Designed miniproteins, single chains, continued (4). Designs and how they scored, part 75

Each design is a single chain, and the fold is of that chain. pLDDT is the mean over its residues in the fold that is shown.

## One batch from the design tools (miniprotein)

Design m14601
Fold by ESMFold2-Fast:
Structure m14601 (fold): chain A 84 residues (1-84)
Amino acid sequence: PSEEELDAEIKEALALIVVGVAKIASPTQSKEQLAEDVKRMLVRLVKEGMPLETVLRAAEDIAKQLGFSPETLEEIKRAIEEAA
């Protein structure tokens, strides 16, 4: 596939991950637990070879959609960078 086609597929995959995480987020799940789940998913992606910059951008988008604090986002980004 072309680089443009691959970029589109990656964006679709990231959107599905965000939607999946949001669906798992129930009223009984703490925001802290949700943040840990997101952190684990994104760390796994970078360890499996997804580009660091792409995963960091995904973390920022997910944090905005799920309403994470700036401190929580920084913690997630740090874990991603340490896993790279």
Scores: mean pLDDT 71

Design m14602
Fold by ESMFold2-Fast:
Structure m14602 (fold): chain A 60 residues (1-60)
Amino acid sequence: MEELEKLIDEVVALVPPERQPAVRKQFENLYKILNDKEKAVELAKITVHILRLQRREAAA
């Protein structure tokens, strides 16, 4: 779970402060529902990638 927690922290850091609690809770709930660490990690990685792309577009 340490890899998943680290990815969730990266996602949370990339979203506005007002959304951070909701985003963290959504990923925790997804892990509980799916009960699949690999799928949860994959979703978190994809989310980080998308948010980094959006951040680069906003900075341009």
Scores: mean pLDDT 72

Design m14603
Fold by ESMFold2-Fast:
Formats: C-alpha cells, structure tokens, sequence
Structure m14603 (fold): chain A 62 residues (1-62)
C-alpha cells in the first residue's frame, strides 16, 4: 500500500461509533474483565476523545 490507501477510510466523515468499531469494541469485545474495563475507561464505546485520538494517530488532524 501507499498514497491511495493512506487516507481513504480513516475517520473520513464519521464519528465515534465508527472509530469504536474499528478499534474492535463493537465487533469483538474482550472477554477479559480488565480488557473491558480499560476499553470503557478509554471511552471506546463511543467517546469523542477516542475518535479524535484515532484520527490523530492516522495523522488526519495534524
């Protein structure tokens, strides 16, 4: 992959819900109690900050 795949489907007009899905929260939930707790603490269930951090990691925000 290269330039074309660099920013085609990474938080491009979506929100926290999609970021959470890509993180695997809704698709594949951790069976571990600690894993579930950490996911909730991070707000992966639909937190705006989680979505914003996801975009930041992709380098879409800066």
Amino acid sequence: GAGDAAGAGAAAGSGDAEAAREAGLYTNQPKSEEGARIAREAGLKGGDEAAAQSAERAGLNG
Scores: mean pLDDT 51

Design m14604
Fold by ESMFold2-Fast:
Formats: C-alpha cells, structure tokens, sequence
Structure m14604 (fold): chain A 97 residues (1-97)
C-alpha cells in the first residue's frame, strides 16, 4: 500500500516541513481508501505513533480540545483500539454537526 510507503518515509524524515508534506500525502491516500471518519481517525493514530513530540504538539494545536484530550490519553496510556474508537465517535459526531 502507498500508505505504508508514506509511513516508512515519515519514520526516516527528521525535517518538520517534509513531515508536514508527507502527512498531507498520507491524508490524501487515506481518503482514497477509507471514508472521511475512518481516514481522520487513522491519520491521528499514525501521527501519534510515528512523529516526534515537536510535530505532535503542532498537530494538536490544529485540532479541537476534545481531540487533544483523546491524543493526550493515547500518548500517556497507549491503547490503540480504545483511541481509534473514541476518534471514530468524535468524527462521526462532528460530521452530523
């Protein structure tokens, strides 16, 4: 999958600007394979698992307070299934609003 290739590039890319470009490419590929709710939820999980603290803190500032709490909980207590479920529930709720 092109998604796996982008994730591998992210792991090997220390530059913030290049990380931001790869995250945008990752989101575009996720939208091609998944519905928007699943795509956004998967993106958040990948960013938290793959990118350094500097990028994660910047990324969190682009998100609503509710998402920031989910991200912080996942960083402190890693449970991927629980985090993914909470993210899906949040994005479904936001889609209906």
Amino acid sequence: MKIDEIIEKLKNTPDFKEQAKLVQELLDELFSEYDPVEAYARLVIIVVETLPDEFREWFKKQLDEEIQKIVDEYIENPDREKAYKKLVEYFEKKRKS
Scores: mean pLDDT 80

Design m14605
Fold by ESMFold2-Fast:
Structure m14605 (fold): chain A 66 residues (1-66)
Amino acid sequence: GSLTPEQLRALAERLGVSVETADAAVSAAQVLLRTHSPEETARTIAELTGLSLEQARAVVDAVLAA
């Protein structure tokens, strides 16, 4: 679903990344989850954004929970 600005800031803080990086990763996850599994989405986000796989999984989990 759509994250609120507050949820996005909380995610960025938790991951230790900029809000801009978190926003880009969340947007990518929202698109990729339409056609890819959560694990495939996390791997793709890690490759595209330079996030760790653990950070990318946290992004995917946040999007699925929203």
Scores: mean pLDDT 84

Design m14606
Fold by ESMFold2-Fast:
Structure m14606 (fold): chain A 89 residues (1-89)
Amino acid sequence: RVNELILELGAAIMSAMSILSLAKIQKRPLTPEEIKKLKELIEEMRRLIEELRALLPQASPAQAAQAETAIRAAEEAIKEIEEAIKKEE
């Protein structure tokens, strides 16, 4: 349901940001394995965004507002991840 998808989307964002943060802290480029994982997380986030959007007509106003906030956060995260990957490719 909507709350479960929001939590799953948040978990995917946290996983991706952890990979980016670790590379930054260690002052190193992303590894091929990290790039592959980030691409998988982008696809997962896009799938979750589509599922959330499909449920919005059935959501309460409060749930719709939370879902829209989560979708925007995920879209911003995807953009940041794609920019990071582009620098390595």
Scores: mean pLDDT 83

Design m14607
Fold by ESMFold2-Fast:
Structure m14607 (fold): chain A 59 residues (1-59)
Amino acid sequence: AEEKVKEIVKLELENPTSELSMELGVVRIEQAVLVALGLISREEADELFAKKGEELIKK
């Protein structure tokens, strides 16, 4: 999970004005809200971000 999160962040930083970067931003907000509400752990949030990020990159 952590390695995939780092890979996704690198792609986002390399393409800051892309549709991918905007969609990844939405995913980050969703995960941050879930963690802030105590519904999931930070580790679970990173796994969900990795999964959703891979799905967005594959499009």
Scores: mean pLDDT 71

Design m14608
Fold by ESMFold2-Fast:
Structure m14608 (fold): chain A 89 residues (1-89)
Amino acid sequence: MRIETFVAGRKKLTDDEVTIRHEYPIRENDVRIRGLAQVGPLTFPVRIERTPSGRAVVSVSVSPEDIQEAKERFGIDELVLVLTVVTRE
């Protein structure tokens, strides 16, 4: 098994809702896909959906209220989406 971790998306926090969406082309030997979304120490739920075309759509949305809290408490203005893929070798 090989584990690959990479940044799938980054967005600066705005006053409105912020969404990151990434399409990952699923490979034959991919066993597991995991998403982690962070604003500093805060983590947010990541949605992963398989498309009929054989892709994984990975998405996260952060509400304006959560954005305000992150900016005020931690001084952090960036949302980062990280993807971890486990492959069979």
Scores: mean pLDDT 81

Design m14609
Fold by ESMFold2-Fast:
Structure m14609 (fold): chain A 68 residues (1-68)
Amino acid sequence: MTKYLVIGTFPDVEQARKAQEALQAAGIPSFLDEKKKKVTSVVPTREQAEKAAALMEAAGGKVEIKEL
């Protein structure tokens, strides 16, 4: 079973928090690292990874998707 790691890096913590709130509203589990201004999600499908990435980018994040 392939999983996808989605990492968003943000210019400030407020944008990172907005990304996490958007992900939670969409039902996507996420972890916020306030010190690094990063939000991380692990999702089972590429479609969910692309959705997570789009929400992170909408909040001003630079996004990386890795296949696990």
Scores: mean pLDDT 82

Design m14610
Fold by ESMFold2-Fast:
Structure m14610 (fold): chain A 84 residues (1-84)
Amino acid sequence: MEIKKKIAEILKELAENFGKDSDKQYKLMVELFKLMKEYIKNSTPEEREEIQKIFDELMDILVNYRSQEEFKKKLEELAKKILE
């Protein structure tokens, strides 16, 4: 449960930092992927399906965003979804 909060906070930080500091952005992304990997590894089968869906949405945002504003909005929406 605690790991969901950490992932959501990193997603919010990525959204707010986008276009401001590329080094910080990179470090946040590395930390996010490490947390996502650990979360998937330590999850139940039911949790794993939900986590995989979240990870797929994250990858779609990272690959297919059209603007900084879209990136920010999509990451903030994903962070809220994880905590709900």
Scores: mean pLDDT 78

Design m14611
Fold by ESMFold2-Fast:
Structure m14611 (fold): chain A 82 residues (1-82)
Amino acid sequence: GADIKDAALAAANLAAALKLLGDNDEANKYSDLASKLLSKLNEDDKDDIITDAVNTAIELSNLSTDEKKAEISKYKSKLSQK
């Protein structure tokens, strides 16, 4: 199974990328998933993931639409691992 920490980060990154593309409904879905996964982690792991997600969101904001879509596909792949 996927590590909860890795899954939380992937969900947070996916929510940020979708929001930047204007897909607010999908962004909210993955934001809710990220919040649920974060609730299972200790405070240090939460802070690490929030920091990483913020840094990734800043990087994503500088990418082209096609590059953002590629990152979305990558994050979805990480979340779909059984």
Scores: mean pLDDT 80

Design m14612
Fold by ESMFold2-Fast:
Structure m14612 (fold): chain A 56 residues (1-56)
Amino acid sequence: MVIFISPDPETLERYRAILAEMDAELARHKDATPEEQQRIRDRGVERIRELAKEEE
C-alpha cells in the first residue's frame, strides 16, 4: 500500500503526546536559535519514527 499510516487510537494518542511535548519544548525555547528549535522538532519526529518502526 502506498499509504501505510493507519493510526490506531493508541498510536494516535502517543503521536499526539509526542507532538504536545515537542510543542511545549518549543514554547520554552521560543527565543532559541533555529538550530535548537530544529533539534526539538527532529527529536519529536525521531520518536514518532521509532514508534512506527517498532517491529518484533
Scores: mean pLDDT 70

Design m14613
Fold by ESMFold2-Fast:
Order: C-alpha cells, then sequence, then structure tokens
Structure m14613 (fold): chain A 78 residues (1-78)
C-alpha cells in the first residue's frame, strides 16, 4: 500500500540519520541493502524499494562495485 511504502521510506531514512548521528557512517560512505535492512528492521526487498525513492530525493546514489550493488550516502539527516 501507499501508506506502507511511505512508512518504509521513513524507516530507512531514519536508520541512515541515526547511523550518521552516532558517527558510524558519513556522507560519501557506501552501504548495501542488507546492511540497511539490519539497521531499519525491514526486509531487503522493502529496503530496495525505499532506496529507489530515496535516490529520487537525492539522499542516496545507487552504485555498482564489482558484483555488489551499494548505495552512497549523499547527506541524509543533516
Amino acid sequence: SEEERIENVRKVEKAIAELIEKGEIKAGDKLSASELAEASGLSQSAVSEALNELEELGIVKKVKEGKKTLYEILGAGE
């Protein structure tokens, strides 16, 4: 649902903001969808969907490093 989709985006954004506040990550760092799933408590599929929306908002950037798909943090939570 639209409501569940919006809530999942907020949970991923909050997880990123909390990691930045704790000093565990910073702008320019790259995280996998599985790392964000652990941080947010969501499934990898829900996180991947939320990350597509966060990329549209300019909060993260999808990057490919070898066989890994990573998401670069652009400045969420400041």
Scores: mean pLDDT 81

Design m14614
Fold by ESMFold2-Fast:
Structure m14614 (fold): chain A 68 residues (1-68)
Amino acid sequence: NANEKALKIIEEADKRVKELQAEMEKSTDPEKQAELRREIRSLVVKAVAEALTLIGNEIDEEIKKRKE
């Protein structure tokens, strides 16, 4: 279902964020750290947007069923 798919997207994003955070902490290069922070932000925003879209679509379908 859409909720399970949304949770999977968030879980996968969380794993990637943790890996990027670990890489950022190990980096001594400020430019590399800035790039990793940008990647983390982009990844989180994209994952949340994708998960919300899946949940929203399921809500819309449920509303349609209740109106019929």
Scores: mean pLDDT 80

Design m14615
Fold by ESMFold2-Fast:
Structure m14615 (fold): chain A 64 residues (1-64)
Amino acid sequence: GAEEAARAAREAALAAEGPRGAAASTGMFNKDYGGEEAGRRAALAALGAPDAASAAVQSEKAAL
């Protein structure tokens, strides 16, 4: 159900934002794509997982 999907998405998002996730997000191609793609992905993740919305927003602000 939606709650199960939201919980799984939140766990995946938090795991991705771990130490290794942060390193991956600073990859060379991020410079070319800019924050637009990162922001778009965060918004899509938040729409699919309401519980991850705050984490996605905070992660985006921290990246800036």
Scores: mean pLDDT 54

Design m14616
Fold by ESMFold2-Fast:
Structure m14616 (fold): chain A 89 residues (1-89)
Amino acid sequence: MKKIKVTIFVENEEDAQRAKELAEKMGKELEKKYNVKITVRALVDPEKEIPLVKVYIDGKLIGEVRGETAEEAVRKAFEFIKKYLEENK
């Protein structure tokens, strides 16, 4: 079973909450289709180029994804994860 960690960096607490909820929902859908465990964290960091999503698989950083909105960055990150899982079956 692969362990996937998704860390989301956003501008404020409202974006953090919404991004986390979306990511947890998308994560549960992937867990149902693939033998993986997905953990999500959302952090407020206005000093970074945000929104930014970092994806770790088995403790290794495999990708960084950006978007114009927190929700867009989350959606792009999960498309990246899905593609990775399809290619590495």
Scores: mean pLDDT 81

Design m14617
Fold by ESMFold2-Fast:
Structure m14617 (fold): chain A 81 residues (1-81)
Amino acid sequence: MSEEELLEKIEEILEELEKEVKRAIDNGASQEEIDKIIQEKAKEIRKLAEQLSEEQKMKAERKFKQVVGEASRLLQKRRRA
């Protein structure tokens, strides 16, 4: 698999993670349920990222952190009165 193909797959997983988390939050999922979704996708991303160059690994990690950060903000907003 090429590095470009690996990055594309990681982006697909990140997009799926964002959709799954948003759906879970909309359905009233707990923090624990959301953390489980994040952990499952993180394992997949990690396996692919191990095959990337250091520069691309950092890029993938940055994107992952952005998605996780957005999920945390959405969940926090849902819990506010």
Scores: mean pLDDT 79

Design m14618
Fold by ESMFold2-Fast:
Structure m14618 (fold): chain A 94 residues (1-94)
Amino acid sequence: MEEARRHLEEAIRHLEEAKAALDSGDYQTAIEHLRRAYQHLLRAAELLDKPIKGVAGALLITAAIYSLEQGNVDEAKSAIDAALGIAREMLEEA
């Protein structure tokens, strides 16, 4: 559980840093943080045996990256907020 909690805390941190980077207009830094959040979230889901929440969160992070590549910043922020919700819920259950 402790290892999974650390991965969730890192995923949450990277998602929050991605939002901060979007607010500053640094979309490349935001994408880098989203990719790191993706890896940490999947590892946490594996450790917690929560594949459905892990897949849902990973898909939201992927949608955020895709939205940024299309220039859709508001859609990316909404997807990041949804992914944060999943990560925080998983952390409460860990």
Scores: mean pLDDT 87

Design m14619
Fold by ESMFold2-Fast:
Structure m14619 (fold): chain A 94 residues (1-94)
Amino acid sequence: VTTLEEVEAILEKVKEHAKSIFSEEDYEFFEKVLEEVLKIYKEGLETGDFEKAIKELNELAAKAAEEQKNRSLLTYVLSTIHEVKEILLENAKA
């Protein structure tokens, strides 16, 4: 199972890259989404209910797609959520 610290490290690297390519306003949106992603991942680790965490990430992705009109930012957000979902799917198999 991938630890919370490992996921935090992955997301910090993604945040650093996003900060270099997006505006301050777009980065704030991205950072807020990543904060929610980490919260969902942490709850999944605490409960062991990775299927519920995946469902919550799908709901977060749908909400982001409704709210965000910047296609490049939305693609980056959805790609990041997808990466964390893949980690949760792998955890569920372990």
Scores: mean pLDDT 83

Design m14620
Fold by ESMFold2-Fast:
Structure m14620 (fold): chain A 70 residues (1-70)
Amino acid sequence: SEAVRRARELAEEATRLAKSGDKLEEGFKLLGKVIGIVGQLLERGDLEGARRAAEWGERALKALKEALAK
């Protein structure tokens, strides 16, 4: 799914920003876009795609939360 690929790319970019520590606001905005993609996949009935996109979002959120703790 192209949407799942897009969610992965956005989540990977958010994770890179989390590791740099400089653009956490931008990282959280990218995470918001990943969550939006999950919603779009659910609207289309793509439950498998929504689950995969949500898993990528979870990984990005974990990295961003760890960056905020420093």
Scores: mean pLDDT 88

Design m14621
Fold by ESMFold2-Fast:
Structure m14621 (fold): chain A 114 residues (1-114)
Amino acid sequence: MEITEDSSIEEIIEVLEKILEELKKALENNEEIEPKSENPLSEKEIVEKIKEAADLIVQGLNTPDKEKRLELLKKAAIIVDEIYKRLPKDVSKHLLEALILLVEKLIEELKKLK
């Protein structure tokens, strides 16, 4: 499943929970993530996208408008989905840990909007 701006909160949470499970499994077992893309992201690009998604989450949390908050969190989820699909096989443990924390926070905040 792909996350889009038209995806429901429940659909987004389901995709993010699957991503989280795979990331945690890779981190726990020291397993390499199977490359899902012929055009993987560099570590620098991953860091930049993690920062972009984190900024969108922070903006969403600071927004009192529930509809605008949802829009910002959906944009963050789309970025997370893109990072996951374009992860290199040899992604560092620190970036995996950062991505896991980002995904967990995003799931938590989306669940509050149900």
Scores: mean pLDDT 82

Design m14622
Fold by ESMFold2-Fast:
Structure m14622 (fold): chain A 131 residues (1-131)
Amino acid sequence: SAKKEAEEYFAKGLEALKAGNYDEAIEHFSKAAELLEGKERARALHNLGRAYLRAGNYDEAIEYFREAAKLDPSLEAESLHNIGLAYMAQENYEEAYELFEKAYLLDPSNGRALGNALYARTQLVVKREKE
């Protein structure tokens, strides 16, 4: 069945992501997302975003995190945090700070979002003083 095929692609994607084989993870999560709908598709798209993020393809990562959050709003806080990581990796500290702050406000139990927001704010101060 299509659902069983999607579950197999999703599992292969997770194994590839864990092994650092990001191109393989992208291929498998893309195939899983094509076969899935609703919250299950959102989960596949979120992991596709994670694979792109780890590969350094930040624009693609941001697109898939936003699409996943639209399909499953329960992913919004985690998606905003991961989009913040993409902006921070590109040294866009202002955008990163805003995203981490929004992620923390949606999920105050996630201390990593708060820590990343404070770090991004510190980098903005340092960057402005050196320019």
Scores: mean pLDDT 90

Design m14623
Fold by ESMFold2-Fast:
Structure m14623 (fold): chain A 87 residues (1-87)
Amino acid sequence: DLEEIRRLAEQQAETLLELAEKAGASKEAIEKARELARETIRLFEEYLRTGDEELLEKAIKLDEELIKLIKESVDEEKLRKVLEEHR
């Protein structure tokens, strides 16, 4: 079920964004990360419909950009606390 896969992906993205916000990411960074997450999910959903490997490659690249943005936007000390609390 593509709708269920999309919902799970959106839920995972929101969890990541919530953790990033707790780790000190700015509202601007969270908004940009949310846009990247939406586009990644869209491309992945299109890949699941079409089997087009190029869409999967694009989704992976955007996911890498998302992770890089989150890493650059968080405070390392706050991130350590959030990760310890989440465990």
Scores: mean pLDDT 80

Design m14624
Fold by ESMFold2-Fast:
Structure m14624 (fold): chain A 79 residues (1-79)
Amino acid sequence: MDPEKFKEHLIKAAKDLGQELLEQGVPEELVKEFEERLIKAAEEAGKKIAEGEDIKEVMEKYGEEVQKALEEMLARHKA
């Protein structure tokens, strides 16, 4: 699997999710912070896969970061 294509796929998914959140009325500032966090996580995941880290472990950590980012963003939106 190409680590660069994998990274690009995750970054595109993050931007697509951000667009959906904007359409649901989440403030642009919160969506931008969320997207930036997911993009950084995607870049780190791609780097670890390229360095020979286990894909399952990398994806598990990435999923944990996505979940935390969503929870933190929603908490700030409701506060």
Scores: mean pLDDT 80

Design m14625
Fold by ESMFold2-Fast:
Structure m14625 (fold): chain A 79 residues (1-79)
Amino acid sequence: SVDEQLRQLVDQFSDAVGAGDLAAAQQYIDQAAQLLEDAGRPEQAAQVREYGRRAIEAAAAGDWRATVEALRRLAEAAE
């Protein structure tokens, strides 16, 4: 299902962010957003893109608290 694929992509995104692989993280979030757009869920796609971007930016800045908060918001947006 779309929801199962979305969960897998979000899990892969979180793992990539935790590993510091921000290039892989960007690819996973782009795939997740595209999946949602193709499924007719553009508002959910926009939320996934926004919280994914925040998580990547916070991780790049070394801001652990902001990274965790953005990942939590992303997980909520993916449900």
Scores: mean pLDDT 90

Design m14626
Fold by ESMFold2-Fast:
Structure m14626 (fold): chain A 91 residues (1-91)
Amino acid sequence: MELVERAREAIENKSPAEVIEEIVEELVRRGDEEGIREVIELLYPEMEKTLGKGRAEFYKELVLEYLTGKMTEEEAKKKVEEFRKEKGLSL
């Protein structure tokens, strides 16, 4: 809970991405799946604005599954490559 509040403040203050990453890493280390979900939800409006709704939703679910240990790094990379291929998009 306290880490989620720190993440909210960091996002509101437009802190460097590294600050938010450190908070997320601590949530992952604690196994706080709800905290991870809440932080990603706080980041979602900016993701949707930057990526568009379809891409933002895809990456939100991907990141949530990865950070909660439901997906390996290799599985995450494979899903990103498949999504890019399906949509005909290059980074």
Scores: mean pLDDT 76

Design m14627
Fold by ESMFold2-Fast:
Structure m14627 (fold): chain A 92 residues (1-92)
Amino acid sequence: EKLRQRVKKMKDAIRKAIEEGASGSDLAGMVAAYTLMLRLQGHDENVDEDLVVQAVSELAEYAFKLAKEAGIKMDPLARVTSEQMREARKIL
């Protein structure tokens, strides 16, 4: 249940970032930070690995779909920033 709540908050944050004019690099970095935090927190909480993988895939698919609908090209080589990691941790 906590995993599903985190995914919802992360999806909401991604949607807001797109609405506020985030670049493809910003979105790619944000998705990478969120997926890393979901994996780390899932490990710490002993969440089933399959459920974590499904959540990560769902979040990435959602972000790519919304970016495509908004005409934003996500950069697959974008690096995660320290600020993006810090913001991702706040959503958990």
Scores: mean pLDDT 77

Design m14628
Fold by ESMFold2-Fast:
Structure m14628 (fold): chain A 61 residues (1-61)
Amino acid sequence: SEALRIIADYYAEEAKRDTSLSKEEKFERLKKLLEEVGASLGVSQETIEEAIEYVEKELEE
């Protein structure tokens, strides 16, 4: 879903600017958020997994 992709991008950028949380804490929180939002939007599990993978890559670099 385009909506989930936009949400993932927004939160990844916000997390990259946050200096108070560890990388692991940021990823875990965003993963839970995307799972909850994706379920609420009724998107496929594959779409949720793609958004999570995108966020993971953004936070590693």
Scores: mean pLDDT 80

Design m14629
Fold by ESMFold2-Fast:
Structure m14629 (fold): chain A 135 residues (1-135)
Amino acid sequence: EEEEKRVDILYAGLKRKFGEEFVDYLLEKTAEALGIKGSKEERKRKVLRIFLDIVRGMPVEKIAEKYPDIDKEKLEEFVKGFNDAVKEANYDPTKKVPLEEIKKLLDTGKPYDVGKAMGLVFLNNVNAVAFALGV
């Protein structure tokens, strides 16, 4: 499955940049905030698939149709947080956000805050995400 290969590439890239412990924490906190069920592996892979869809610019309405088992309101808040983080960075691309601040956003458990954390992770690793997308 080509999409599963992209998920594996993204996960490997994130682990190289941030370390496995942080990445697994990020993915688990995201799955929890979005109410994603299943095994640890299934939850991690689903979060990575959703992340790729957001980065590809898929509208939130289409993401909600693709993942109907996720609460639409939580998904909308998550995508909003992600997009707000990306927008804020475009005004100050030199601003680096420490991993500790990203962890604080994850620890709130709020979909918007967790989405913002994921957006900051994307900005810190744009090249690995582009590679996973085949760009």
Scores: mean pLDDT 80

Design m14630
Fold by ESMFold2-Fast:
Structure m14630 (fold): chain A 86 residues (1-86)
Amino acid sequence: MAEELRRKAEALAQEHEERPLSREELARRLSELLGLPEATVRAALRAAERGELTPASLRLLVEMARKVLGLSEEEIEAQLAKMLAA
């Protein structure tokens, strides 16, 4: 499970490098990876574009996903890194 999520995150990053994804597609893929509602991910991406979303806010979103999905701290760090790097 954890390794599969990490592998999917790497595949998404590779795909984005080869073929830049739209914000809509990126939000859909991140929603799928994190198990968060697409609307929540879209709002977070919109706030990040405006410079309103901090790493702390993103960490809180990922912590909520952890409680719902049972992700490990290591998996959370990987997902947070992808969200901040994208």
Scores: mean pLDDT 58

Design m14631
Fold by ESMFold2-Fast:
Structure m14631 (fold): chain A 91 residues (1-91)
Amino acid sequence: DKKKRAEEVEAEEQKLVDKVLSQLSEEEKAAIKEAFAKMGLDLSKAKSAIELIQYIYTALELAKQEGDEEMKALFEKFLEILKEEVKKEEE
């Protein structure tokens, strides 16, 4: 029961990541993948919302250091979409 519940939570988190990515344009996805690749991160390997948040946080910090306002805005949008999907999980 406990193990099955943990596997169910992991599957739900993976679906959340997929839903968030599906709300981004191809250009936005390409920009996000490029930014993550510069940090040695692979977006497709994020297994949970927590890992995704850590990736976004790292990318935002890099964007701030480089003064990349477009990348900063893109990752802020990404965070907003993720927060909306998390709020939709009422159960």
Scores: mean pLDDT 70

Design m14632
Fold by ESMFold2-Fast:
Structure m14632 (fold): chain A 106 residues (1-106)
Amino acid sequence: VLELRLLFREAILSGSLSPEQRTLLSLFIEVFERVGKPSVSREEFEALLPQVAAELGVELTPELREQLLRLFDLADLDGDGSVSLAEALRFFRHVVATGRFERPPA
């Protein structure tokens, strides 16, 4: 996940991300860091959201939780219910480049 953190840092420094986007992406990256595996399942992602949000000082509202789950589903490029670090990096690069939370082109 070091590559995700470096991309996030560059995006913050360049001013390309809104405060809301920074919050969503920081929570997303932190879950990958906590799992410590090459891939994260949807169940692992959902289970860690309350802990990660609390540790980052973010209120996990129902709306924020739904946004994070949508981001996971968008990053799940093959639809297998797990996001690999490679898929997460591809999704993250697309979001940073476009400023939009959308599925990268095939």
Scores: mean pLDDT 73

Design m14633
Fold by ESMFold2-Fast:
Structure m14633 (fold): chain A 90 residues (1-90)
Amino acid sequence: MKLLVELEVESLKTGGVGRTRVEAEEGTPLGLVVFEEAGVLVDREVAETLLKPGLVLEARGVVMVPAGAAEKAGAKPGEEVLVRARVTAA
C-alpha cells in the first residue's frame, strides 16, 4: 500500500526548519526514507520502525550529507537535528 511520508527536519544549532513529502511503500524502514530524503541518520530503534498509516514520531538524528528537508533547514554535515515524521495513506 502506498503511503505519504511528511518529513520535517529542525536544526538544533540554528532552529532552521525544512520540510519534504515523499511516497513510500508500507513496511519500508523509516530510517531508509529519512536517509534517502534528508541525508540524516536516526537512532537504530527509530530507523527500524516500519512505515504504517497513522505513524507519527519525533527523533534525534545526525546529518551525514544534507539533502531535501535537512538542506532546506540549513543543517550541515555532523550537526544534530530533530526529525518529525507523519505517515498517511496516499
Scores: mean pLDDT 86

Design m14634
Fold by ESMFold2-Fast:
Structure m14634 (fold): chain A 86 residues (1-86)
Amino acid sequence: ASAGVGGTGFGKETAEAAIQGLRDGGMEVVRAGYDDKTGSAGALGRGTPEQAEKAAQLGIEYVRKAGGSATGAAGDNKYPPPAPPL
């Protein structure tokens, strides 16, 4: 399974928060990026379905705690890649 977490507010800090949430959820982070001009950031992880659900929730929480707006979703191992990292 996969989990994606993205947000806006603080570019690099938002990406780091998303990455940390995915890692604390037990997932391998396979993609991450941010755009300092827009403050947008995101990360994508791989793991089990249970890890994906937990990681998406933690990533959203961590991004919100960092002061950003946050979105996230859990998916399967064939989740089409999101648009290139910000």
Scores: mean pLDDT 71

